# Designed miniproteins, single chains, continued (3): the designs that were tried, part 50

Each design is a single chain, and the fold is of that chain. pLDDT is the mean over its residues in the fold that is shown.

## One batch from the design tools (miniprotein)

Design m9837
Fold by ESMFold2-Fast:
Structure m9837 (fold): chain A 86 residues (1-86)
Amino acid sequence: LTKETLQKLLPKIVELLSSENPAVRKLAEEILLSLSDLDLVDPILPKLVELLKSENQEIKELAKKILSNIVSPKNRETILELLEKI
């Protein structure tokens, strides 16, 4: 996958964390955890933080795991501000 294709697919991949199919959720998790280029994550941060409000405990834990993996000094304040607004 090119970076451009990945950027277009990232919002959709985040949506797949909310899939009713556990196998689809697991694949979305693995893709997001494999992201080496943290410059790609800023556009998906609001969607990931929204998933922390899910009534589904597994979805909340997936969002928490992914956010913990991508937190950096560069995006930490943005994540904290988003967490305060939910």
Scores: mean pLDDT 77

Design m9838
Fold by ESMFold2-Fast:
Order: structure tokens, then C-alpha cells, then sequence
Structure m9838 (fold): chain A 55 residues (1-55)
């Protein structure tokens, strides 16, 4: 399900340290969240990715 995939992608994003990997996971997660009609989850994934990249 989209919910399970989003949870998995968020977990991967939280663990990712490589900038390329962070961007890859974030883009996939945001696209999935938007297609599933979950714009709040899309924003949360974007915010998490930006925090990790800028850190």
C-alpha cells in the first residue's frame, strides 16, 4: 500500500547520509505521496530532505 511504501521511504530517508541518496529517496517519496493524495506527507518528506542536505 502507499502508506506502507511512504513509511518505508521516510525511514530510508531518515537513515540516509549521502546527498545523492537523500535526493533520490525524497523525489520518489514526494511523487508517491502526491499521487496518493497525501500532500502533507509530501511536504514532510521535502522538509526532512532539505534539513539533511543542509546539515
Amino acid sequence: SADEELARLREELERATDPERIVEIALRGVKLAQEAGRPEEARELEDLALRKILA
Scores: mean pLDDT 83

Design m9839
Fold by ESMFold2-Fast:
Structure m9839 (fold): chain A 75 residues (1-75)
Amino acid sequence: LANRVSLAVIEAYDEVEDEIGKRKAAVHATATAIRLIGADVDGPLSEEEALEIIEETTPEEIKEKVMAIVKEKLE
């Protein structure tokens, strides 16, 4: 799950890169992916836990857009 969620996060940030800039999008996507992988090391990461990590690590300005895209990608 962590790998699938991390890919969805990267894709979501690609969708919003025009709003926050390409470099900032890449930095935030990478940071969130690292946190997701790290959390999964302690045990199987649930989809709800993954979404909580994404919500916590995403800037407020784009949080709703990133969350909507990630949920769509996971469907």
Scores: mean pLDDT 73

Design m9840
Fold by ESMFold2-Fast:
Structure m9840 (fold): chain A 85 residues (1-85)
Amino acid sequence: MSEKLMLEASASVYHMAGVIYFKNGDYEKAVEYYTKAREYALQAGDLSLAAAALRNLAEAYRKLGDEEAARRAEEEARRLAAQAA
């Protein structure tokens, strides 16, 4: 497995873990895993996955009451989605 494939696999696994924690109401863990998914997706050059992780991260931040962090995550997601197009 190349480094890029390992980073893409890690990003996907962390993103799935974030979704599971979010659905279980563990928003703090969801933030942790979505943040890891974003970092690994960006390292892999997967801007679409990074944008998806950031959109989910924004929702998790809103559940925690952190509206400022949510807005920042949405702004970054929009920029990355535009770059991926």
Scores: mean pLDDT 87

Design m9841
Fold by ESMFold2-Fast:
Structure m9841 (fold): chain A 58 residues (1-58)
Amino acid sequence: SDAEIARQLLDLLLQGRFDEARALIEAHPSPAVLAVVETFLRRFGGPELEALAALARR
């Protein structure tokens, strides 16, 4: 489900696993996934999260 994928994405981002997070976003685009990435970008910033947010906004 979108909620389960968003939870998995949250866990990956908390661990700094950006390559795995990218693969998850590419495979499972959803508003829930976008919301998780944008929340992290607003809180932490950085080029990795900017790239993931751009990907999730497709």
Scores: mean pLDDT 84

Design m9842
Fold by ESMFold2-Fast:
Structure m9842 (fold): chain A 89 residues (1-89)
Amino acid sequence: MPSWFEVQQRFHEALELLSSGDPALVPEARRLLEEVLAWLRETEPGAADLIARLEALVDAAVAAGKATPAQVRELADLLLEIEARRRAA
């Protein structure tokens, strides 16, 4: 099982790739985000609502071929909310 630190690293790496505007980097960003989402669904059942919002925003950004600065901020904020619920549990 990856550590929470490894999940955060993969997530931020994926956001950098997705915000680059380079279409060649989108498949790798998607792969990293799908790994993060799969791990979160398995380990964070108390955050299912936040994970669903994260997934929808990821799918929208991937479909557009780029994440906007506003989408990157919202994605990062959602991961912080998941971390906060994880620590409160």
Scores: mean pLDDT 83

Design m9843
Fold by ESMFold2-Fast:
Structure m9843 (fold): chain A 105 residues (1-105)
Amino acid sequence: DPRLERGRRLLREVLARTLAYTLMTLGNLSPDEALAQALAYFQARFGLSPEEAARVEALLREGVNSTPEELIAYLEEQLRRAEREGLPPAVIDALRNQIEFIRNL
């Protein structure tokens, strides 16, 4: 299903944008420690090529350098995109849950 595959890619991008920030705030890690742990997780979980790893690292770094308000704005835009594209309800719910999670950090 093309919409399911688009949803999976969107959620992976959202995870890349938010994971290092989450580890930094929830785990009391430095930005560099959070970024290193998040990148290691992505490499272990998804088996990234060097080019994919560079893209993920860029998204993780953007997340670490974001304010909570900037991350929420990013997630709300991804939610609007998912709704416009008619992505599965599970993807919409995952995005809403991620917005609430970041708000509560």
Scores: mean pLDDT 86

Design m9844
Fold by ESMFold2-Fast:
Structure m9844 (fold): chain A 72 residues (1-72)
Amino acid sequence: KEKAIEYFKKAIEALENGDRDTAIEYARQAILYAKDNKEAFNAAMKALSAVLDGDYEKAIEYFKKAIEILEK
C-alpha cells in the first residue's frame, strides 16, 4: 500500500517534468503494489492509458485518484 502510493507520487513527478518513460515505469511498479485494491488499480490503468495518449493532465488526475483511494 505505502509503496504503491510512493510510486504513484514518483509517476506524477516524472509527468510534471515531461519524462514519459520514467512515469510509465513508476506507474507499472505502483500498479503491481496496488493490484489487491481493484478501485485503485482501475484508476491507475486509466492514468496509464492517458499517459500513452499524451494527456498528462488527465493522467496526473487519475494517479492522484489512485493515491486518494489507497490512503483510505
Scores: mean pLDDT 83

Design m9845
Fold by ESMFold2-Fast:
Structure m9845 (fold): chain A 60 residues (1-60)
Amino acid sequence: MMSEEELLRETQVSLARALYAITLLATKDPEEAERLAREEVERYAKRLDPESAEAALATL
């Protein structure tokens, strides 16, 4: 059973991967897709939990 912190981290990892996939489809540039996904996760993380965001970004 996952803690709330683990669930939040897992959710942010999933979000980062989804953003990467969507951006990659739009730009066809994996480096740009990763950069944009990281920026979006960081923006989202500032509102929720910066520690979970750092873990999610490390997965990218």
Scores: mean pLDDT 68

Design m9846
Fold by ESMFold2-Fast:
Order: C-alpha cells, then structure tokens, then sequence
Structure m9846 (fold): chain A 81 residues (1-81)
C-alpha cells in the first residue's frame, strides 16, 4: 500500500518522464481519489516550480474530472496564472 507522499512523488515522476503511457498513468492515479485535495494542490505547486506547466495543467484536468471541490480548483487556477 503506497503512502500519499509516495503517490505524490510517483505522479510527479511520471509527468516529468513525458511519455504518453506515464502521463495516462499519472492521470488515472489522480482520478482514483487516493490523494487529498491538499496533496493535489501541492503537486501542482511543485510542477509549476519545476517549470512543468504541461504537467500542472494535466493535474488540473484530472482533478476537475475527479470531482475536486470548486474552492480547490480555483486555488489551482490561481497557481497556473
């Protein structure tokens, strides 16, 4: 059983690989609702700090489809510009 911190690191690692298979895997991991909304925001902040706006936008889309709260989606939108 992966910890939430291990899941966060794995998602970031997959998005940074930029292979289609890894990006789909990261998307599916977010949609499984294994992460708190706080952890999803932390992943977006980390990706933006790394200059990975493509990955950050993919996390936003996956979070929106996972049914993350409007408040959390608005926080992510502010991080993305």
Amino acid sequence: HMSEEEIKEEIIKKLQSRTVADMISAYDMIKKKLLSEKSIVEIVKELVKRGDYTGANLVYTAAKEAGVSKETLEEIEKILE
Scores: mean pLDDT 81

Design m9847
Fold by ESMFold2-Fast:
Structure m9847 (fold): chain A 101 residues (1-101)
Amino acid sequence: SLEEVERVFAAGMTRVLALLRARGDEELALRVAELGARFVEALRAEDREALLATVGELLELGKTLSPEVQAVLLETLERVAAALSAVDPELAAEIRALLAA
């Protein structure tokens, strides 16, 4: 369900934000929180283009994060793709393609 996708995403993003704040990276935490909010809005609107664009932006921002934080972000997005496979397998495949790039 979309509710399950949102729960999985929220749980993972909570961990990412906690790690960034523990490191004193408040500006990065704010940017991640902003992108996270856009992801949830796109998911609820069923806006595939906006959702994929937001995942792409999260992955690009992820490249600037510490390896520990990047690992949590990538694990979160893979779990999101797994949950989406039951709802929208094409969208899940597109997210996995972004993760593999």
Scores: mean pLDDT 88

Design m9848
Fold by ESMFold2-Fast:
Structure m9848 (fold): chain A 53 residues (1-53)
Amino acid sequence: MEKEKKLEEAYERALELFQRGESDEDAINYAKELGLTEEEAKKIVERVRERLG
């Protein structure tokens, strides 16, 4: 699976998790499970938080 698709999946999942009241760490762990780096995972969480808050 291409990196771009992993980033999109992680972003969508983070949105869903945050709507459910899950933590930033849960979103980061999911992104890392997809094979993203910790830095990439944190950037996704940051983007989602900026959109939601």
Scores: mean pLDDT 80

Design m9849
Fold by ESMFold2-Fast:
Structure m9849 (fold): chain A 56 residues (1-56)
Amino acid sequence: SALEEELARQLFAFDPGADREAARAMIRALYAHLGLSEEQVEAIVELLERLRAEAA
């Protein structure tokens, strides 16, 4: 939970265009820790990009 809360705060602070690669890197690091599949990581990154674009 603490790791998930920290990840969420960092991801929400990112600008969609400027920080996209940083968000991908963080989610891939989380994959190594939580056992997320590569498909799941990519789906999360894509969803985050779309949600942030809608907020712009």
Scores: mean pLDDT 64

Design m9850
Fold by ESMFold2-Fast:
Structure m9850 (fold): chain A 82 residues (1-82)
Amino acid sequence: MLSKESLEAEVLISLGRMWRGIGNILKSQGNYEAAIEAYEKAIELYRRAAELARKAGDERLAEEAEELVREAEEKIEEIKKE
C-alpha cells in the first residue's frame, strides 16, 4: 500500500533529479552560479521527499532521498572550490 505521503515523496525525488540534471548541464557550460541554484532546488525537493517518506514509514525511500541530498551538496562544494 502506497500512502499519499510516499507518492508525494517519489514525485519530489523525480523533480529533484530533473533539477540535478539541469545543474549538471549548467556546470558543463561553465554557468556555475546557475548550476548551484539548480542543485539547491534539487536539495530542497530531496529534503521534503525524505520527510514525507519517513512520515509514510518508507525508510528506503527516505535513505535514497538523503543520499541524493549528500550527492547534490558535494556537487555544489566542487563548484565552490573552482
Scores: mean pLDDT 86

Design m9851
Fold by ESMFold2-Fast:
Structure m9851 (fold): chain A 73 residues (1-73)
Amino acid sequence: MHQTLRLVQRLVDGKVVGVTTLTVEEDGATTTRTAGEGEELPFGTGPEPMDATVTELPASADELRSVLIEAES
């Protein structure tokens, strides 16, 4: 079994805010979950939402922020 987690957080004025979207890819299936500001992540608790690690997503904050750009309009 293989899992890939993609973590997307909203970015405001160059700072990550409390909105988080997690996309889980598992053996070709994709599931997306979103937690709003002040809400617990629906896919875990604490600093890490799940035990799986995103190998594809970069560890640097700058590269993460590029993925976290979300426009509502």
Scores: mean pLDDT 44

Design m9852
Fold by ESMFold2-Fast:
Structure m9852 (fold): chain A 71 residues (1-71)
Amino acid sequence: MSETLKLEVEGAVYELAAAVAKQLGDIEEAIKYLEKAIEKYEEALELDPESEEARSNLEGAKKRLEELKKE
């Protein structure tokens, strides 16, 4: 597995953790996990700036974080 793929997978794992935390009503924990997912996707995009997958995942995670902060 390349370093970029590893970071993308770690980001996805954090997003799953955030979704579980949100389902349990732990909004603060969900926010922390989404922030960690964003960090991983940003690192992946730094290593591969042309990665549409990393960019799409980063944008999605940022939108989910903003929506969660409104609740």
Scores: mean pLDDT 83

Design m9853
Fold by ESMFold2-Fast:
Structure m9853 (fold): chain A 109 residues (1-109)
Amino acid sequence: AIDAALAEIEAAGAAMAAVDRELRATASPEAVAAFRAALAAARPHVLKAATAAMNGDAEAAREHGEKAVAILEAARAAATDPRLKEALARVIEQTRRITEALVRLAEAL
């Protein structure tokens, strides 16, 4: 259902905001900058996934969501700070959750 997909997206967004707050409290400024750069690089693909979902295009929503995850996975692989690696792992999980919710939203339209 559309309402269930929107609730999952909102919950994932809240979880990602919590990760950013925790990282800012515990990690170096360099780790925080790297985290934010990775999110900034992934964001256009999440936006394209959301646009595709609103147009009922489940395939395009999945493709763009997978591109966002790939960008975050590359950032995690390049990271040396264990706090940054863990923050990126948690954001990857939430990005996958958002992608699945967007695919379901597209299929419900």
Scores: mean pLDDT 87

Design m9854
Fold by ESMFold2-Fast:
Order: C-alpha cells, then structure tokens, then sequence
Structure m9854 (fold): chain A 99 residues (1-99)
C-alpha cells in the first residue's frame, strides 16, 4: 500500500500525529538525517517512481501517539503528479519491512 509522505522535522510529526489520532496507520521515517512522516491515505492517486532507500521506520501508536515499534525497511519513494497543494503532501511511499 502507498502512504502519503510529508517532509520536515515539524510537519512530519504533526501529519503522523493527526493521522494516528484519526485512526490511520502512521510512521516516522529517518533517512540520511531527514525526517519523513508517512500515513495511510486510501484516496491517494497519481504516483510516479522516484527512488528506493533503506531507512529506519517507527510505527506510531494510535492511542498514545508515541513510537510503538521501530524496524528497518526498504522505502520506495514516489512523486505525486499532479501535486495536491491542499493536502501538503510531498509525495508517497511504500514500505517493505526488512528481516
């Protein structure tokens, strides 16, 4: 499943907390000193492959809004075409947990 992605140390955390509070799956992705928030968005459409990277991913607990678990994942990044300015989404990601 593709997740909506929001970049930035403050914006990423705000987006994942709001999504988790709304009952959606939400993750924080740490990669090369960047923080990216990812959350379940079933309405997400229009995505073009950008790149893949290995990252540390933290799942956000929907009740406490704190980190529930942390794991390594292969993260596939997608660009949104066209971008939706009303949603403040930087792109989309797919997560594949690594053993």
Amino acid sequence: MKYAAVEGPVHSRVAVHEAARAGHEAFLIEIDGRTIGAYEDPSLTGAEYDFEAEATVSRIDKETLRVKETFKARVTFYRLEPASPTRRISGAVELEELE
Scores: mean pLDDT 75

Design m9855
Fold by ESMFold2-Fast:
Structure m9855 (fold): chain A 91 residues (1-91)
Amino acid sequence: FKLAEEAARLALEAALLALKAGGNVVLATAAALRAAGALFMVEKGVGSAEEAGRDAAAAGRLAEEAAREAGSEEGVELGRRAEELGREAAE
């Protein structure tokens, strides 16, 4: 769960950065909700690390897209890192 937790935290941070920068609210909100779901799975010990990793990776990808539209370079970087770590957690 540690990789999935880290990925989900990064995805949530990226989504919040995208929102703060005035990015696509629908994409950023979707990213934040999926990241929160992955964090909930980790915190409660429900589901598998693979499931949490997949959700965190998807959240990272959505957050990266929202951040890119907003021009938040930091958000793009964090979203990419979240996607990579989430994929590793899903392996």
Scores: mean pLDDT 80

Design m9856
Fold by ESMFold2-Fast:
Structure m9856 (fold): chain A 77 residues (1-77)
Amino acid sequence: SLLKQAEEHIKLAEEHFRKGHEALAQGKNEEAAEHFRLAADHLEKAADYLEQLGSPLAEELREAAEHLRKRAEELAA
């Protein structure tokens, strides 16, 4: 189902978000950037499924993904 696919991508985004913060705590900025990019990718996929379901959460997930991509760019600079 679309909802199950959205939930699976949200779970993967949360996993990468957690790993990104763990990398940041260790000063591994490039590794953190990669995890935040992967989290953003999964949030965008979840948003695509939620948008098909008519959920207003889709926009919030897209905004969160944009924020994570910007943070990743800053960490990789």
Scores: mean pLDDT 90

Design m9857
Fold by ESMFold2-Fast:
Structure m9857 (fold): chain A 68 residues (1-68)
Amino acid sequence: MLSSEEIEEAFELMEEANRLAKESTDEELKQKLLELMSQIYEAMKNSDVEKFKELKEELKKLIEEFKK
């Protein structure tokens, strides 16, 4: 099962991704952020712990890449 801490961390990352999507003029970045957020919600709904962790790491890396 996903821990409360892992879920809270994911919500914080999704809030940051949503902010970047709203503020960015890069349409590819916006689409990729929204796609990853959608996939994370689906993984949580399906209780797919492995997929959730994989997607969370991918979202974190994408956010870091575009903060350069």
Scores: mean pLDDT 78

Design m9858
Fold by ESMFold2-Fast:
Structure m9858 (fold): chain A 74 residues (1-74)
Amino acid sequence: KAEELRKEAEELEEKAREFEEEAERLRREAERAEAAGDLERAAKLRLEAEVLEGIAGIYLGVAELLRKKAEELE
């Protein structure tokens, strides 16, 4: 079961990286929108990036708990 918890943690960490990559793309889009004077679009893109970063943080937090539990079992 410890191996299963580590595999679940790895899957969550991978999903977190995907969300972080998407958030970074949105932040780059926001920077371009701001440079073009489209402050409303920049604000929306930054908010979307923050939401994705929050989701990634939750996934990473759960993954850490799973890793700690796996260590306790071994």
Scores: mean pLDDT 86

Design m9859
Fold by ESMFold2-Fast:
Structure m9859 (fold): chain A 66 residues (1-66)
Amino acid sequence: SMKDEIKERLIELGASEDLAQMAADALELARKTGDFGPAYMVIDQLRKQGLPEAADYLEEQLRKLR
């Protein structure tokens, strides 16, 4: 599924399984409701953990919804 692909890529980029799951769920919420808040929180957390490639990937996926 698309959520599994997003989760797998984020884990490959250094994200924990829990953060990757939160990111996939946040992106689905953004797609269904237009609430981008949770996705931006996950992006911020990835940047704070020193995972800029994971943060950039999630930000790119979020931009595709606009």
Scores: mean pLDDT 87

Design m9860
Fold by ESMFold2-Fast:
Structure m9860 (fold): chain A 63 residues (1-63)
Amino acid sequence: KDENLLLGVLAGEKVYSQTGEEREKTYKEILEQAKSLSPEAQELVKKGLELALAKLEKEEAAA
């Protein structure tokens, strides 16, 4: 299925649960890991990160 998109979402949840320098460090680590993937797969990972941020904004507090 969309493994790279799912990877991005899971990574994004980890990234966006952190702040400042920790967030930036984790984000860079995820992008470095994604460099071994095709450009298309890297875009899916990035999209997953964006979806995770949007989901956290709406659902994190279980409102």
Scores: mean pLDDT 71

Design m9861
Fold by ESMFold2-Fast:
Structure m9861 (fold): chain A 112 residues (1-112)
Amino acid sequence: SSRALAEELVEKMRNNELTAEEVYEKLTELIDAGALEEALITIRDILSLLPTTDLSEEEKVEILRALARAVARLAERLGVPEARRLAEEALESENEEMLSLLAQALGALEAA
Protein backbone atom coordinates (compact mmCIF):
# COMPACT_ATOMS: atom_id res chain seq x y z
CA SER A 1 0.00 0.00 0.00
CA SER A 2 1.01 3.66 -0.40
CA ARG A 3 1.14 4.13 3.41
CA ALA A 4 3.44 1.10 3.78
CA LEU A 5 5.66 2.45 0.97
CA ALA A 6 5.87 5.88 2.66
CA GLU A 7 6.80 4.26 6.01
CA GLU A 8 9.41 2.04 4.28
CA LEU A 9 10.98 5.04 2.49
CA VAL A 10 11.09 7.11 5.71
CA GLU A 11 12.67 4.19 7.65
CA LYS A 12 15.32 3.69 4.93
CA MET A 13 16.09 7.44 4.94
CA ARG A 14 16.63 7.32 8.74
CA ASN A 15 19.09 4.42 8.27
CA ASN A 16 20.98 6.24 5.47
CA GLU A 17 19.85 3.50 3.04
CA LEU A 18 17.97 5.91 0.71
CA THR A 19 18.75 9.42 -0.47
CA ALA A 20 16.25 12.20 -1.23
CA GLU A 21 17.08 11.67 -4.93
CA GLU A 22 16.18 7.94 -4.67
CA VAL A 23 12.84 8.93 -3.07
CA TYR A 24 12.23 11.24 -6.06
CA GLU A 25 13.14 8.38 -8.44
CA LYS A 26 10.67 5.96 -6.77
CA LEU A 27 7.88 8.58 -6.86
CA THR A 28 8.71 9.32 -10.52
CA GLU A 29 8.40 5.58 -11.32
CA LEU A 30 4.85 5.60 -9.87
CA ILE A 31 3.90 8.77 -11.79
CA ASP A 32 5.35 7.50 -15.10
CA ALA A 33 3.53 4.15 -14.62
CA GLY A 34 0.23 6.05 -14.26
CA ALA A 35 -0.16 5.22 -10.55
CA LEU A 36 -1.06 8.87 -9.90
CA GLU A 37 -3.36 8.30 -6.88
CA GLU A 38 -0.73 6.04 -5.22
CA ALA A 39 1.96 8.69 -5.88
CA LEU A 40 -0.23 11.44 -4.35
CA ILE A 41 -1.00 9.35 -1.22
CA THR A 42 2.69 8.33 -0.87
CA ILE A 43 3.86 11.98 -1.08
CA ARG A 44 1.24 13.07 1.48
CA ASP A 45 2.17 10.24 3.87
CA ILE A 46 5.93 10.98 3.60
CA LEU A 47 5.20 14.67 4.29
CA SER A 48 3.09 13.67 7.33
CA LEU A 49 5.75 11.24 8.69
CA LEU A 50 8.80 13.47 8.07
CA PRO A 51 8.36 15.61 11.28
CA THR A 52 8.26 12.38 13.38
CA THR A 53 11.81 11.46 12.25
CA ASP A 54 15.18 12.24 13.90
CA LEU A 55 16.65 13.35 10.55
CA SER A 56 18.70 16.56 10.51
CA GLU A 57 17.13 19.84 9.32
CA GLU A 58 19.32 19.66 6.20
CA GLU A 59 18.20 16.08 5.39
CA LYS A 60 14.53 17.06 5.89
CA VAL A 61 14.94 20.03 3.51
CA GLU A 62 16.48 17.76 0.81
CA ILE A 63 13.52 15.37 1.17
CA LEU A 64 11.05 18.30 0.96
CA ARG A 65 12.77 19.40 -2.27
CA ALA A 66 12.44 15.86 -3.67
CA LEU A 67 8.73 15.88 -2.75
CA ALA A 68 8.27 19.31 -4.40
CA ARG A 69 9.87 18.03 -7.64
CA ALA A 70 7.59 14.96 -7.55
CA VAL A 71 4.50 17.14 -6.91
CA ALA A 72 5.41 19.35 -9.91
CA ARG A 73 5.72 16.25 -12.13
CA LEU A 74 2.44 14.81 -10.79
CA ALA A 75 0.70 18.19 -11.38
CA GLU A 76 1.84 18.14 -15.04
CA ARG A 77 0.43 14.60 -15.51
CA LEU A 78 -2.90 15.58 -13.90
CA GLY A 79 -3.12 18.96 -15.68
CA VAL A 80 -3.26 21.10 -12.51
CA PRO A 81 -1.23 24.29 -13.24
CA GLU A 82 -1.93 25.77 -9.77
CA ALA A 83 -0.29 22.77 -8.03
CA ARG A 84 2.72 22.99 -10.37
CA ARG A 85 3.23 26.70 -9.57
CA LEU A 86 2.95 26.07 -5.81
CA ALA A 87 5.47 23.19 -6.01
CA GLU A 88 7.89 25.37 -8.04
CA GLU A 89 7.53 28.17 -5.43
CA ALA A 90 8.24 25.61 -2.68
CA LEU A 91 11.58 24.77 -4.40
CA GLU A 92 12.56 28.48 -4.18
CA SER A 93 11.39 28.79 -0.54
CA GLU A 94 12.90 27.87 2.83
CA ASN A 95 11.75 26.39 6.14
CA GLU A 96 8.04 26.65 7.08
CA GLU A 97 7.18 28.43 3.80
CA MET A 98 8.32 25.37 1.78
CA LEU A 99 6.16 23.05 3.92
CA SER A 100 3.12 25.39 3.63
CA LEU A 101 3.47 25.67 -0.17
CA LEU A 102 3.77 21.87 -0.51
CA ALA A 103 0.62 21.37 1.60
CA GLN A 104 -1.22 23.87 -0.63
CA ALA A 105 0.03 22.11 -3.79
CA LEU A 106 -1.24 18.74 -2.48
CA GLY A 107 -4.60 20.35 -1.62
CA ALA A 108 -4.88 21.69 -5.19
CA LEU A 109 -4.14 18.19 -6.59
CA GLU A 110 -6.75 16.58 -4.30
CA ALA A 111 -9.37 19.19 -5.34
CA ALA A 112 -8.82 18.39 -9.02
Scores: mean pLDDT 81

Design m9862
Fold by ESMFold2-Fast:
Structure m9862 (fold): chain A 79 residues (1-79)
Amino acid sequence: SLKREALKEALRAMLEKVEGDTSPEAQKARQLLREALEALDKGDFSRATELIRKAVEVLKKIPEYQPLADALERLVESL
């Protein structure tokens, strides 16, 4: 429960950081992060983790977001 809420808060914070970025990569990452939040709401941690890892891959292609992507990857590894 607490780990899920912490992860949801981290995902929302990351969505906020990429909110103003109009690049196709940022838009794809936002979609994946939103889908991950939906999976967490359904209790599907396996799907949420996969979607987060896909979002991390996309975010790592944008140099400005590499530190945020690394932080999110570490958070997912702690689950």
Scores: mean pLDDT 81

Design m9863
Fold by ESMFold2-Fast:
Structure m9863 (fold): chain A 100 residues (1-100)
Amino acid sequence: SEKAERALEKIEEAIDLAYNHLDQETAKKVLEEARRLALRLMTVTEDKEIILRAIGTVLRAIGALIDLELNPNTKPLDEEAKEKAEEKLREARELIEELE
């Protein structure tokens, strides 16, 4: 499904923003929501490739959350990166809701 692939792409982009640009607390919130959305995406698609990529995305988000706990990030708040990450997660949620 094109919608499922687009939703996954948006989730992956939000994780990249969290890892590279977001402060500790914002990154944690974005990664937790990305993990939840990737798990939800797996329940609304039968596409095996998308399911396998979503599993990889869940594991990546968990790994990033563990890394933040072990190696606290000292990045300052980036309001533009935060807004972009939140927009990507909102777009992914809307696409997932259309698949339900």
Scores: mean pLDDT 88

Design m9864
Fold by ESMFold2-Fast:
Structure m9864 (fold): chain A 74 residues (1-74)
Amino acid sequence: MDEVAEQLALGLRWLGEDITPEDVRKVLELVDKVLAGQITLDEALAELTKPTLQRIARVIVNGRRHAAEVRAAA
């Protein structure tokens, strides 16, 4: 979602991070590929040069996997 990517990038920049909407879109694309089993999390992290983006990607992937486990258990 372009709007969501722009809002997230704006928030991160307000916190002093040099993050662009393009960086956020790249993270979301890589997260989707990891969750679809197309690439590994390690491969996605290697595509991200900024530590903040790597941390965001890891949190989203782990959160989405945990949410899927909770839904499967319900």
Scores: mean pLDDT 72

Design m9865
Fold by ESMFold2-Fast:
Structure m9865 (fold): chain A 56 residues (1-56)
Amino acid sequence: SPAPSPEERAQFLEQARAYLERHLPQAIAEALKRGELSEAELPQVEAEYAAFLAKA
């Protein structure tokens, strides 16, 4: 799979950390609305975000 750019990764981590603490369900819902995420990917996405929160 394609790797994100260094700028995209840094911005993602910063935004994700702030957003995850307050808006994890909303962020997932918005991604689903945009078609960027399927419902089949939800468990994997939730696990990834939980891992980020634990590491941060």
Scores: mean pLDDT 65

Design m9866
Fold by ESMFold2-Fast:
Structure m9866 (fold): chain A 94 residues (1-94)
Amino acid sequence: MEKLSREQVAEEVRRIGEAILKDLKDSGASEETIKEAQKQVEELVRAAERGDFDKALESIKKLLETVEKAGLDSKTLSRVIGHVLAAIGALLEM
């Protein structure tokens, strides 16, 4: 498989982050939860653009903590975890 450029990884991570935010909104998560998740997605995208794996993983950890505190149903939580794993996969392609 072809390796991804940092810009391509950042774009993939942004799309995945937007999908996570949509899942949170569709599940009825609070505005506070959505705002925190948006902040973590933005930090993740910036880390990917810079090739900063440590900061990218920290942002993913904070995003998962925000999602866990939201008390989402198992289907939504599973979908979000799936998106997070896809984001980690994209980061590893750099």
Scores: mean pLDDT 78

Design m9867
Fold by ESMFold2-Fast:
Structure m9867 (fold): chain A 78 residues (1-78)
Amino acid sequence: MKPVDLTDEEEVVRVAVNIVRQLLAQHPDLTEEEKLALAERVVDAIARMLRDQYGLTPEEVERVREKALEAIREELEK
């Protein structure tokens, strides 16, 4: 498996979208609100890892969170 560059914002967003997509495929009966809550939990877990394990600044972490949540919302609206 190719290592994920967790300091690359686009790569982190792609990983977050893929994790959420796989989880949603296992739970197709979730409401839109429940899907967003799941997405927020996944993004929060990734943001915590970026801060605590990879030493990203609060500004970098917040930017990644915003981009990931926006990309996930767009995916859910398709």
Scores: mean pLDDT 74

Design m9869
Fold by ESMFold2-Fast:
Structure m9869 (fold): chain A 101 residues (1-101)
Amino acid sequence: SMVTRSVGLALRAIGHLEDAELALERGDLEGAVRHLREALRLARELLEMGDYRLARRIARRALELARRLLERAREAGDEETVRRAEELIREAEELIREAEE
């Protein structure tokens, strides 16, 4: 069922968003990048399946966390993670735009 698959993808994406937030709290910036990237990949799959509402919700939360990642990376002087956070912000904003009706 498409509905069952959408719910499964959304639950996996939520798990990655939770893990990204925990990684940020622990100062694991690399972990935060990995989890946000996976959450956005799953959000894109939801968008491709036509689940605009779930894709948009996940992308908006990922955007919030990616902005927090950017600030922490700047504080740490981690130029590589700054660049990765900016890429994640752009991907999340694009997903939100594509998921708007």
Scores: mean pLDDT 90

Design m9870
Fold by ESMFold2-Fast:
Structure m9870 (fold): chain A 55 residues (1-55)
Amino acid sequence: MEIYEEILKKTRETGEAALAEMSKRLSPEVVAGMRQIMERRLEEMKKELEEKLKK
């Protein structure tokens, strides 16, 4: 099952694009903080998906 890899990749790609757009309107500090949150959530999502999809 390779679906979780695509989910993680697409989520990261979408998040990076959103952060780039937000960086035009928000301070660099806020954008950096959101990137850290995104990285943390991607790691947790990967762990949860691996635990749920692997029997």
Scores: mean pLDDT 76

Design m9871
Fold by ESMFold2-Fast:
Structure m9871 (fold): chain A 74 residues (1-74)
Amino acid sequence: DQQALAEQLIRAIEQAAADAIAAGRAPAQLEAVMQGYLQQAIDAGLSRDLINQLGKVAQEQAARAAAAREAAAR
């Protein structure tokens, strides 16, 4: 079920971002983890629409983590 796998990977991306924020991880480390989940989606043969959805979630979570890190630096 491609939809169930996509939902699982979206939750994994969101959790990775939350963990990165809590641990104060560098943005590059979060980006590498999220790219790993996107590659899993590609390898599993998810549709272009689902892969695009995962990519948008990854971009949103990267922006959220960057904003949290900037706020912590103040």
Scores: mean pLDDT 83

Design m9872
Fold by ESMFold2-Fast:
Structure m9872 (fold): chain A 65 residues (1-65)
Amino acid sequence: SAALVAQAKALAEEALRLAEEGRTEEAKRMADQALSYATRAGATDDPEIRALLERAGRLLRERGG
């Protein structure tokens, strides 16, 4: 579904933004939601979604210790 892919991208972008702001718990929740929508859409291999979530995850690891 195009709508599910769009929602997954929006949530992944929000997760990255929250991670950049140091809002760790909110970023984790948004990343989990993004992955859930991507899985439902069959879009876990979408390069944009993957890049956004990988960048958010890296920031969360760097800032979380």
Scores: mean pLDDT 84

